# Designed miniproteins, single chains, continued (5): the designs that were tried, part 87

Each design is a single chain, and the fold is of that chain. pLDDT is the mean over its residues in the fold that is shown.

## One batch from the design tools (miniprotein)

Design m19207
Fold by ESMFold2-Fast:
Structure m19207 (fold): chain A 65 residues (1-65)
Amino acid sequence: SIEELIEEIEKLKEEILKLLEEITKIREEYGDSEEAKKKIKELNEKIEELEKEILELQKKLEELL
């Protein structure tokens, strides 16, 4: 249903926000170190995967509207 798709999209957006917050904390703790760069890269890859899932759900939502 439309409601289920909206809820799934919202949940994924919340997960992205948590990952972005984690990136901010890493930058504050480690600065521009190699450690920070590696961790941030891994988190950005997770964000990209979640963004792709959101895009797929948005396409399904558009088809139902």
Scores: mean pLDDT 85

Design m19208
Fold by ESMFold2-Fast:
Structure m19208 (fold): chain A 106 residues (1-106)
Amino acid sequence: SLEEQLAEGLRRLAGGNAGFYREVAEIASKKNPKVAELARKLAEAYDELSQATPEQMEEALQRVKEVEDEFNRYLKENPEGKKAFEDAIAEVRRREGETVRALADA
């Protein structure tokens, strides 16, 4: 059904986001433990959403939203945390670029 296809698409996107925030947490862990903690928490929420049944979907989406709101509040109140987060994202993007180049050269 269309609903199942949309749910599968959402679960796939959530899985990708879980992986992304897990890498952000790893990179941030040495420079800003609080950013790493919040990124890990967001990765866990996305991982739960990626595994959610139709009956669990609304609750899983609400958990992601709550964690995102907490993370965004922290970043707005903590400029050093925002910089650590932005630096971690830049490093994840750099690593993605290396992977793409390696794949193109293979």
Scores: mean pLDDT 86

Design m19209
Fold by ESMFold2-Fast:
Structure m19209 (fold): chain A 65 residues (1-65)
Amino acid sequence: SSSEYERAAKEALTVLALSKEDVENLNAEKEARLRAYLKDKYPQLVENDASFQEVLQQLKIVAQS
């Protein structure tokens, strides 16, 4: 459930050097990098829109902590 999404979000924030502001306003370049990262490392989490939206939700939560 949410633990895999949380792990993927934490790793993406670190690897892609995304700030809270980046997460609130994902430009096309940063969204493309996020999708590419997830497709490579967590392909199951981008199999459908709901899974990707869950990653985005966790990304916002972990960026705030």
Scores: mean pLDDT 81

Design m19210
Fold by ESMFold2-Fast:
Structure m19210 (fold): chain A 56 residues (1-56)
Amino acid sequence: SADVEAAIAAVRARDVGALAAALGRLTRQHGGEGAIELMRASGDERLARAAETLSG
């Protein structure tokens, strides 16, 4: 997914605005739980850690 790739790039760049925009699109398309699952499944450790923070 282009939005998952954008979220990975944003986390690596420490770009909070880009990350928020990508997560907003993922949540709009997949719902909150779907967005969290895509973050966990992304293969990026930083994005997976962000998913754990958001879910717990």
Scores: mean pLDDT 79

Design m19211
Fold by ESMFold2-Fast:
Structure m19211 (fold): chain A 73 residues (1-73)
Amino acid sequence: SRAEELRRRGEEALRRYEETHDPAAAVEAERAAAELIRLGEREAAMELLARVVRLTLPRAVDLALAREKERLE
């Protein structure tokens, strides 16, 4: 089904992110999750998004801290 294709696409994108830390791969996984939400596949989408957050969180925190440092100057 289209939902299974989207889930596989998201999982493949996350595997690429684990290997490369390429933000474009994380965005591809998020797009797959957004399409799953549009199809009503909320559980699959939330599962995928949770993995995106878990894998990207350390780098997202670094980015957020850099932005906060500029604001305080």
Scores: mean pLDDT 78

Design m19212
Fold by ESMFold2-Fast:
Structure m19212 (fold): chain A 67 residues (1-67)
Amino acid sequence: EKEELVERLIELMRELGLPEDLIETVEIAYELGISVEELKRLIELLENKDFKSFIDLLGEIFERHAK
């Protein structure tokens, strides 16, 4: 479920001490229609502590959904 994945992503971001602004960005992306596949990939990157790829992917998702 999309909601379950976004909640898991946000909790993981909190555990890792990521800033609230970044969490808000994820919440906005969710409202814009982020896919289940995109959410799963973001979670995987955070679980591997690949913060650079996580930020890059989040930016790409935001640009894609802003069109």
Scores: mean pLDDT 80

Design m19213
Fold by ESMFold2-Fast:
Structure m19213 (fold): chain A 80 residues (1-80)
Amino acid sequence: MKYSEEELDAEVDLALIEIQLAVTRLAVKRGAPKEDVLEALDRIIKQAKELIEKYKDNPRIVAEAQRILDEAEKLKKEVE
């Protein structure tokens, strides 16, 4: 199975945001400063919103980016 260039770019963008969220969750578990965690989450939220807008015509990518956005916003509320 070979992805189109657009599909591959979308999957890479999603994977990078997923990695950032996982690293941020690990930082929370290790007691990283609240300010650093909030800055990382704000960056993830911004990137997820940008992905939703960029790939708005792709329902699967939008749904996955929305899931990441919701998880990042939930984690932000837990840290605040």
Scores: mean pLDDT 82

Design m19214
Fold by ESMFold2-Fast:
Structure m19214 (fold): chain A 93 residues (1-93)
Amino acid sequence: VEKAAEALGRGKYEEAIKLAEEELKKDPKNADAWLVLGQAYLKLGKYEEAIEYYEKALAIDPKNSLAWRNLAEAYKKLGKYDKAEEYLKLAEE
């Protein structure tokens, strides 16, 4: 989802969400679009929603180390440090 990722990179989080949702309507197995949703929600401080979207991305692409790192960050933001450390280990290969 190149357009969604561009909006995310420019700090346009609401636009990134809209673009990623549109791409997911075309292809619900687009792991990158789920990752963009997770990252946008993380930046908006919506950590539980970010976790849900990262889990969707990892169900499609479990080798995505960035998704594991971002999942760990979301758990750390929720104060769940033990889970954050476990997921950081999964991000390392």
Scores: mean pLDDT 84

Design m19215
Fold by ESMFold2-Fast:
Structure m19215 (fold): chain A 56 residues (1-56)
Amino acid sequence: PLSPLLLKEKEYLENFKEIAEEQARGIVEAMGGPVDEELVKKLAEMLLSAEEWAVK
């Protein structure tokens, strides 16, 4: 059976996705190049993955 805690983790991670994308975009902009949407998405995924591991 699915734990209520797992549902809360999903909600938290969905909210964190927006934060991760904003942080990733800031990092790419700080690198001084044109904003590469592919790189922004990859960095956001890495940040989200790290947070997913942290909350487990």
Scores: mean pLDDT 73

Design m19216
Fold by ESMFold2-Fast:
Structure m19216 (fold): chain A 57 residues (1-57)
Amino acid sequence: KWQELLAEGDRAFAEGRYAEATRLYSEAILQGVRDGSLTPEQLAEVRARLAAAHRAA
């Protein structure tokens, strides 16, 4: 679920598509929070990725 969005975001980031990575990481957070399967540690990790993508854009 949210792990699939995270993987897609990581791929977009690696390809230099930072705007797409930002969207995908945001969707991963929303899905993981909604599903209740995202731990506080995992949330912090995805938020760090989101911040990095936003900073690079």
Scores: mean pLDDT 82

Design m19217
Fold by ESMFold2-Fast:
Structure m19217 (fold): chain A 64 residues (1-64)
Amino acid sequence: MTEEEELAGVAAVVAGVARLLASKGYLEEAIELLRKALELAKEAGDEELAEEIERELKEVEAKL
């Protein structure tokens, strides 16, 4: 396992928690976690995950 693989895993988990919070109406908290997950995905070099998180971030921001 590389450090990049661990960062990508953490980013995915954080994005999952943000998705759950957004489903419960905690939109500001979800945005904060999605921004953190996006940073971690970029640090991991996982462009596919980063693009997915950025898309989700825009969708949640549109609900504010």
Scores: mean pLDDT 82

Design m19218
Fold by ESMFold2-Fast:
Structure m19218 (fold): chain A 58 residues (1-58)
Amino acid sequence: SEGIELGKEAAEAGRKAGATALGLAGQHESIKNAEAGDEEGARKNAEAGLKAAEEEGK
């Protein structure tokens, strides 16, 4: 579904972008959530990492 696809995309982006301390913990949880099909968990953890990376990129 669209939601699941968005969740996986966010998780993938979060993994690639990373966020130093947050990225390690969030990436681990995000990967596990995405593999289990938990789009909301994957999205939340990926977004946290992605947001931190974007803030640093400013």
Scores: mean pLDDT 59

Design m19219
Fold by ESMFold2-Fast:
Structure m19219 (fold): chain A 77 residues (1-77)
Amino acid sequence: VEKFREILERYIEELEKLKEEARRLGDEELVRRIEEEIERLREILKELDSMSVEQQIGAVLRAIGAILDVEAELKRL
């Protein structure tokens, strides 16, 4: 029942938290990758209203994938 915009904003917040953890661990490469993903999601938010439902679903799935990849990388450290 949550709007796609709200879902994406929550995922950006989660990525910001993961970025802080990566920075604390000294993984500058991971910090940069997370910052790039956050910027991509912010660009998606700007254009969300012009996107098809399929594109909006794709954006959410991409965000989920990014969070899972970052969490897996952090656990490897």
Scores: mean pLDDT 79

Design m19220
Fold by ESMFold2-Fast:
Structure m19220 (fold): chain A 60 residues (1-60)
Amino acid sequence: SSTDQQRQKLRDDFTGQYTGLMDNRFQALNDNDYDRVQQYSQQISDLTDDTDRQMDQISS
């Protein structure tokens, strides 16, 4: 169904963005750039919340 395609795209988009943010956060941590670590941690949290919200809209 088109709903299944939307969910799959959302998961794929999430995985790509999540992986990139985690890599950036790891690099910031290695550089002892704690301000950037906090920024990436917030972006990861926001991405997770946004993805969950979008999933809920699709599943209803």
Scores: mean pLDDT 87

Design m19221
Fold by ESMFold2-Fast:
Structure m19221 (fold): chain A 85 residues (1-85)
Amino acid sequence: DLEEEVDRLLERAIEAVRNKDKEELRRLLEEARALLSTLDDRSPDNDVALRLHLLIRLLENYLSGKISADAVLQGLEALLAGEVG
């Protein structure tokens, strides 16, 4: 189930941020990008695709130093809770 895979990625990302494990976050970013590429059906589920795009953006911004650990954690927890707006 794609929704369960995204939820698992979000949970792993939250734990990796809390542990300051940037190498795991880079691996999760690549896994999220790979999962998004498998949705190359041109008609992906809008919620799953949006959550993956937002996860990728949160991880990219955190790894590049554009947002704080608190900011990325709040964003990841909101996505996991289904609060995407």
Scores: mean pLDDT 80

Design m19222
Fold by ESMFold2-Fast:
Structure m19222 (fold): chain A 62 residues (1-62)
Amino acid sequence: SAELEKALEEILERAKGLIEKIKSVNPEATAEIKIEDGKTITVTIKVDGKEYVFTVDVEEAL
């Protein structure tokens, strides 16, 4: 749906902005954004030997 597509785009832009801020404070940090089934966004951040995983269900956010 158009609402789902818009929500997905907005969440992706916010996630990219957050990753950029994290890298500005810790340049050695690595980040990966994965979209599954066009509904679930998983952001994986690795910093200081630790892994942080954040998952967003786009349909549940609508």
Scores: mean pLDDT 76

Design m19223
Fold by ESMFold2-Fast:
Structure m19223 (fold): chain A 58 residues (1-58)
Amino acid sequence: SERRQKGVELAKKAIEEAKKAKDENTRQGIISDALNYAATELGPEAAKAFWEEVKKAA
């Protein structure tokens, strides 16, 4: 679905940005902010897809 794809794309961008962070707190903040955006603006399907993508990258 389109919402799922948006969640995956957002996750990939957030992961790329997080990798540039020099400390763990900043890294976690980037991922948390993006997940919150997915959940509130894109909906639960996008948030689920976002979290699945983040787990695969860990």
Scores: mean pLDDT 83

Design m19224
Fold by ESMFold2-Fast:
Structure m19224 (fold): chain A 58 residues (1-58)
Amino acid sequence: SAAEKALADEFGVSVAEARGARVLHEQLGREVAVQYLVRDAGLSREQAEALLDRLAAL
């Protein structure tokens, strides 16, 4: 969605990474999604948690 793209751009990740993190959060839980964003997207833990919270609010 346009909102997912806007969040991806704000956090400096791809739309695919933001969407992947959301799917991982829903299916495997928060810690798996955080580790994905930290390792694959290069975010800090704090940035990863903030992105997940904002994605969940969409």
Scores: mean pLDDT 85

Design m19225
Fold by ESMFold2-Fast:
Structure m19225 (fold): chain A 64 residues (1-64)
Amino acid sequence: SMAELQREAARLLREAERLIAEGRAEDAVKTAQEAIKVAEQLPGVIGLVAVHEAQRLLERAKAL
């Protein structure tokens, strides 16, 4: 369901932020990429916002 995809995207975004804070670059990159894949399944503006957030986290992870 869309609600389940939204919860999964939110969970992965929080996980990526945690991994970035811990300096775990490789795990953070992988988690951010998973967040992008889940967010891409969300429709409309909700999906666009989630993808954008996941892409920012991916960039932050790559900069570690």
Scores: mean pLDDT 87

Design m19226
Fold by ESMFold2-Fast:
Parts: structure tokens; C-alpha cells; sequence
Structure m19226 (fold): chain A 78 residues (1-78)
């Protein structure tokens, strides 16, 4: 989908600028349009993994939610 590709490109641009939160939102929007868009799934999974190791361990509520999102994205990539 052209729309999914456009949101993916916006997510990549946000990531390059260091705006990880905006990158997550754009990758999520791309996946809402095309849930099987491999590039967006890979970018989303890697970004969530990077966020999960930044400051909060998986034992915190925020870290647990992030880990669940990461596992969901990884499941779709397999």
C-alpha cells in the first residue's frame, strides 16, 4: 500500500532525527494500514527493542507493555 509505505518513510525519517516516539507512531500507522508490511514490522520491532533497553527494565509496568508490543511485532515477522 502506498499509504503504508509513506508512513514507513516518515517513521524512518523520525528515527534518523532521533525522535524515537514519533518513529514508533509512524511505524504503528503503517502497520494499521498493512499489518504484514515487513519493512515496517522490522523497523517497529527493532525500535521497540532499542526503547526497551534504554532506561526501563521489563519488570516495570511500562517495560512489560513495551515487551508485549515487541513480541507481537516479532510474531508477525515469523
Amino acid sequence: SAEAEEYYEKGVEAYRQGDLATAVEYFKKALEIDPNYRKALEGYAKLLEELGVSEEPATTPAGKELQELLEEAKKKLE
Scores: mean pLDDT 70

Design m19227
Fold by ESMFold2-Fast:
Structure m19227 (fold): chain A 98 residues (1-98)
Amino acid sequence: NPEEKLREELIRKREERFEELTEEDRENLSPEQLVNIMAGLVISTQNDSELAAAVERLGREVVANPQASVPAFRAFLEEHTDPRTQKELLRLLENIAK
């Protein structure tokens, strides 16, 4: 069944991408690239609980590297203006990066 196989493959790829984001990958990825990946996860969430968890993960990355992370988040928000995600990310930026 192609549809069932595609769904399983998408779930597996999502898990593999998280596993691929090891400490070595984070050294190779700029904070901007890492933030874009994390922001993509926020956009992919469809309920408040998943969104809150994703935003908390993003908050940790922004705190670690605010000079690179804040511009990347702002650029991402201009491309992805989903109201729920935009509201949460803007609130996060105000609280952390100011």
Scores: mean pLDDT 57

Design m19228
Fold by ESMFold2-Fast:
Structure m19228 (fold): chain A 59 residues (1-59)
Amino acid sequence: MSPEELLEEAERDRKAAEELRKKAEEAEKRGDLVSAAQYYAAAAILEAGAEFLRELAEK
């Protein structure tokens, strides 16, 4: 995979994490704490993955 492809994947994962955080906040506002926790966890995993891909692209 090219460095450009790694950066594009990282950006997609970061955008997905951002959307999941928004869903988590919406779930929190409606009192659905289980869904909120799941969305926050999924967002954290995607953010970690995006950072890893970005580091690989910079090598």
Scores: mean pLDDT 83

Design m19229
Fold by ESMFold2-Fast:
Structure m19229 (fold): chain A 55 residues (1-55)
Amino acid sequence: SLEEEKKRLIEEGQKLNDEFEAARLAGDVDRMKELQARLSEVAKELEEIEKKIEE
């Protein structure tokens, strides 16, 4: 279901955010850029799913 997909994306976003904080503390700028790009993709997918659920 869309609600289950939303839950999975939220969980993935949380893991990516934890990895981003670890990379930030390590000063790994390249890793931070990769994780930020993936976080942006997850956020966009979440927005699209939320719109579909509301419809």
Scores: mean pLDDT 83

Design m19230
Fold by ESMFold2-Fast:
Structure m19230 (fold): chain A 78 residues (1-78)
Amino acid sequence: MDELIEQAVEAAKNGDLKTVAEYLRKAADEAIQQGADPQRVARLYTAGLISAVGAILEGRYDEAAKDVKTILEELKAL
């Protein structure tokens, strides 16, 4: 998980939306496999994806990286 978070943060810093979306999806799938509530995972995943998309499309890569890190850490904590 920690390596996944680092890779997703780096992708966000580079504006690589596709890679950010892939890592958010992997983290969500892993949380569900580990027994997290699918509805809670879906809400965190959706919020994270919307935030990252908005920030990256506006060129706010540092903000996207911060948001991605926060959501992935929340998914890990479920």
Scores: mean pLDDT 82

Design m19231
Fold by ESMFold2-Fast:
Structure m19231 (fold): chain A 68 residues (1-68)
Amino acid sequence: MSDEELAKKAEEYLKKAEEAIKKGDIETASRHLQEASELIKQLKDEEVKKKLEERLKVLENQGVRLVI
């Protein structure tokens, strides 16, 4: 899978996680964040990886605040 395809799929999972967080569905949000994280780890483009890791961190932080 190309970096472009990996980034696209990661962005889709991040959007699904954001929607789940807004609905208070932490189980679904955690699953989608984990899927996004696995895709992001496979990225070889450091710039794209950093950008997606920052968004992942923001969403993880929002999820933690909703539960804790």
Scores: mean pLDDT 78

Design m19232
Fold by ESMFold2-Fast:
Structure m19232 (fold): chain A 70 residues (1-70)
Amino acid sequence: MVKERAEQVLKRAEDLLKEAKEKGYSPEIIKAFENAIKNARKALETGSEDYLRKGEAGVQAAELMLKKEE
């Protein structure tokens, strides 16, 4: 269900944010993960598929930004 998926997105984004901060990734990537966390939290609270999609897209965008820094 939406809340279960939102919890998974939240966990993924939190783990990646922690790693990004530990490795000193760019502020833009950190902000992208923080935005994904914010959207995932709202999806978890409200059950909104709109916020879930924004959270999922945010994580995906941040991961693409990471890949370009290689």
Scores: mean pLDDT 80

Design m19233
Fold by ESMFold2-Fast:
Structure m19233 (fold): chain A 75 residues (1-75)
Amino acid sequence: SLSLEQAKQAIELAKRYLERGDYETALNIAKYAVETLEKLDPDSELLKEAYRIMAEVYRKLGKDEEAQKWEEKAK
């Protein structure tokens, strides 16, 4: 089963790849965290953090329309 601890580790890892400019890797890891947290803890602040990372990655990729959708989810 997917665990909350694994999702938390994925969020931290996604942030590191984002800081390094590896946007595709950051996106894949953040997406894993989102899918995990939506199933295990859909009302969590951790899920909102994962949504913010998704939004930031899409902004860095120049996909502003996609970024806005994830920003709305993080409210």
Scores: mean pLDDT 85

Design m19234
Fold by ESMFold2-Fast:
Structure m19234 (fold): chain A 64 residues (1-64)
Amino acid sequence: SQQQAQQLLQQATKAFEAGDYEKAVQLAQQAIDLDPSNRAARTVLAEALKKLGKEEEAAKALAA
């Protein structure tokens, strides 16, 4: 549901702020699975992937 996707996005953002980029990737992916149209979740996923050095995966995450 969109409500669950929003909660996962908030958790992903907090993980990213804490420097837990791997956790941020996992939570952002779960948010996208529930709401594929959520651009904010794709942005968090891409930024976390960039921090992990996965630039090609980050570019793919931003592709609609």
Scores: mean pLDDT 84

Design m19235
Fold by ESMFold2-Fast:
Formats: sequence, structure tokens, C-alpha cells
Structure m19235 (fold): chain A 55 residues (1-55)
Amino acid sequence: SEAAALAALTPEEIRAWMLYNAGKSLEEVAKQLGISVGTVKRLLDRVEAALAAAR
């Protein structure tokens, strides 16, 4: 389930995922979190893997 996937994620991963799903670009998410676009992509990859495993 999505709830189980979210329980496995760090607060930073959850925040990146929520911002991206709210329609923010990778650059906007990176700016808001104070990290690089490359780091945002890695966070979103981890979220996608967790969500896929929970489906």
C-alpha cells in the first residue's frame, strides 16, 4: 500500500515526492529542499522503488 511505502521513506524523500506530485519541476523541488537536481532524482527514484514494491 501507499501508506506502507511512505512509512519506509525518509522525511526528505516524502517531501520531494509530495512537491513533485504537486506539479513542481525537479529544479523547483531542488531549490525548495536546498539540494541538487541530481539528488532530487535519486530521492524520487527511491520513492518510485518503494511505491512499486508496495503495489
Scores: mean pLDDT 79

Design m19236
Fold by ESMFold2-Fast:
Structure m19236 (fold): chain A 106 residues (1-106)
Amino acid sequence: MSIAELLEEFARLLERIARETGDGTLASLALEIRRALEEGDLDLAVELAVAALEYIAKHADEIPRESLEEIIRLADELARALEKVDPKTAARIQAIRDELRAKLAA
């Protein structure tokens, strides 16, 4: 899957979680990721995805377990796709992924 396809899947997941939880911040982040992708601004879309992951890590207890597992899977795939293109951002996503895994184990 391409980085753009992974970000599109991630935005769809954020929209679903926002609908289930009533979280307006996740809804706004999903919309902004989609806009960045439509404009061809992949760098901005990645930055917005990182912001969404950081927000999710702070609010993990409010997100359904199944949705957190899907977020972890997409974060892992996104980090792998970015490893050769933007290793610093890939490492940042991996750190957030590991934090989310720890939250699920608790």
Scores: mean pLDDT 87

Design m19237
Fold by ESMFold2-Fast:
Structure m19237 (fold): chain A 109 residues (1-109)
Amino acid sequence: AAEVRAVQARGVEAVHAFAEGVLAAVEALRRRGLSPEAAAAMEAAVEATAAELAERVSRARSAEEAVEAVREGGERLARRLEEIAPEFAEEVRRAVEEATRRAEEIVRA
């Protein structure tokens, strides 16, 4: 029970770090010509994904379950962001992959 609670706490921390990382990338893309409308849509998608992942990791019973949730959510988010701004598809994919790797490290710590 205590070990499960520790994983859940690290999972929530990981989701926050994931969201912050992707939002920082969206802000950088604004400086590179991402439209305000596309940026707002991306931010909404990140917030929706973070809310879903926070719920999933709060119920995770193992580090592996929390990591799987972040990986699945990250892949869905990357696809959604690519649909919003196809011209930045490579940049958003790399940003989500990097944020996912950082989140996995937090969960496993």
Scores: mean pLDDT 89

Design m19238
Fold by ESMFold2-Fast:
Structure m19238 (fold): chain A 86 residues (1-86)
Amino acid sequence: METEEIAKKVLELVREGKLEEAKKLIEEADLGELARALGKLEGIDLTPAVFKALSPEGKEAPAVALAANEAELEAKKAKYEEELKK
């Protein structure tokens, strides 16, 4: 599977809320190329977040999952802000 295909699957899994499966794909992929592909697909720079997953210690493997959680929080914030204004 090419890195771009992995990036697309990671985004799809994140949208479905399957963060654990997304983390697994990230762990098995070339993280440097995956970060670049994710940045292109989302139109945002995820490079700093993915660099944490590139840690040789592997302590912060789900860096993209953290970015996904932040994106989810921003989406919820926008939705709740609209609800609160009503």
Scores: mean pLDDT 56

Design m19239
Fold by ESMFold2-Fast:
Structure m19239 (fold): chain A 55 residues (1-55)
Amino acid sequence: MLEELLKELEEVKKKYPEKSELLDTVARGMKILVERGQEEEAKTVVESVIKEIES
C-alpha cells in the first residue's frame, strides 16, 4: 500500500508540478501514518488531496 500511494502522489505531481511542495508534504505525512499502522487514514488523506487538486 505505501508504495502504491507514493506512486499515485508522484503521478499527480507530474500532472501538477506547481503542487509539488504540497504533495511532498503529504507524502511525508502519509509515511508517518503508515508506520503507525494508520493505513486507512493515510489512504483517505491521499484520496482527499488528489480530489481537491483534480477538481
Scores: mean pLDDT 79

Design m19240
Fold by ESMFold2-Fast:
Structure m19240 (fold): chain A 99 residues (1-99)
Amino acid sequence: KSEEIIKEALEAIKNKDKEKIKESIKKLEELIKEDPNDAKAWHALGNAYLALGEYEKAIEAYEKAIEIDPNDKAAWRNLSLAYAKKGDLKKANEYRNKV
């Protein structure tokens, strides 16, 4: 179930458990391989990479989530945050204004 894997990823992020976050990334990648249009799985993958400081991978995942579900306002905010964390303040402000 995708919901269980997403929930496990969110718990790992909340607890700042880097090893469990990495395990969740692998499971989310397997979900996405089975269903590339699972916007929630892409969003969760972005959150996991963001938590690990892998900002470019987080951006890629959030961009995919938004391509599939443009109404996910949380994904737009998190994309803006990922660009800010990367130091791209121009892109961060651009995406912030889309929400």
Scores: mean pLDDT 87

Design m19241
Fold by ESMFold2-Fast:
Structure m19241 (fold): chain A 67 residues (1-67)
Amino acid sequence: SKRKEQELVARAVGTVLRGIGALLDGDEERAVEIFREALEEHPELRELLAELTASNPRLAKAFEEAL
């Protein structure tokens, strides 16, 4: 249980960091693709990604466009 939770958190954080990287490059379409791919492979990330992106308007927008 704990190990699966840690793997979920690590995957969510990795996805957010890749999204941030794309946005720093000015590539908002790539940020949306990153979140969309992550959600297609791991739908269980949805709630955690929503929480992690909520405080940054550009990340939150890219995540919402991935839904």
Scores: mean pLDDT 85

Design m19242
Fold by ESMFold2-Fast:
Structure m19242 (fold): chain A 64 residues (1-64)
Amino acid sequence: IPRPDEKEALERARELEKKAVEAAKKGDVQTAVSYATAAAIILAAAGKSEEALEVLNKVDKAIE
């Protein structure tokens, strides 16, 4: 299994983060959390644990 390149991981995570924020703005909390969790997992796997936490916090604030 090829390791995801850091750039590819960041691009994929950003796409999922955008989908999570849009779902949160629509009031679809379950979908928002699912996309945010997927983005955080990808970022953490790429060694970007701080960015993973930032994504989760950003989506959490958007659903409030």
Scores: mean pLDDT 78

Design m19243
Fold by ESMFold2-Fast:
Structure m19243 (fold): chain A 70 residues (1-70)
Amino acid sequence: SKEDEAKKKMAEALKKFEEAIAKKGPFQVEYELNKLLLELRDYMKSLGFSQEEINKYVHEFSLKAAEARK
């Protein structure tokens, strides 16, 4: 389902972000976060999600990304 594809994309994006935290400097980590957020929004839009649903997933990803930095 499109929901399963969205969850998979979020998990892949989170893994890439955690890798960036481990391997890159702080400015590169911020760049990677912004890039992953844009990629996530574009992917979700391609799956036919509404703007409100996309915003909810992006917010959820941002919370998980913030937790990954702790």
Scores: mean pLDDT 86

Design m19244
Fold by ESMFold2-Fast:
Structure m19244 (fold): chain A 74 residues (1-74)
Amino acid sequence: SLVEEIEKRRKEELELADKAETSLRQAYQNGEVPSEELYQRALADIERSRAFIDRLYEEMKQKIAELQKKLEEL
């Protein structure tokens, strides 16, 4: 199913974001991040990336559903 492939890709992209957050939190705990402000901005950027990924893949699934409906009406 194309929807299943899209969900699999979404999961892979979100797992990359989770790895980035884990690495960032570890770097902060180790004193490797220069400032609290930079750390908070980087966390916010990762959260924005997650929201963007979720929206993009939901829009893709909606477009596929619409195309399938149009094909079934032919």
Scores: mean pLDDT 86

Design m19245
Fold by ESMFold2-Fast:
Structure m19245 (fold): chain A 61 residues (1-61)
Amino acid sequence: SEREQLRAQLRKLLELAKELGDESLATEVNRILADDDLSVAQLRVRRMELASRLDELRKKG
């Protein structure tokens, strides 16, 4: 399902946040993954926001 694909993508972003040492971002991703009430549309928005923030961190590191 799209939900399962988005959750898998979020788990990959979590691992990247941990590798970059950003505990704040890692905590935020974990909170999103723990929230079973989020819609697929909300998961898409959160995934895009987190991916953008992680891309900026990777470019600066």
Scores: mean pLDDT 82

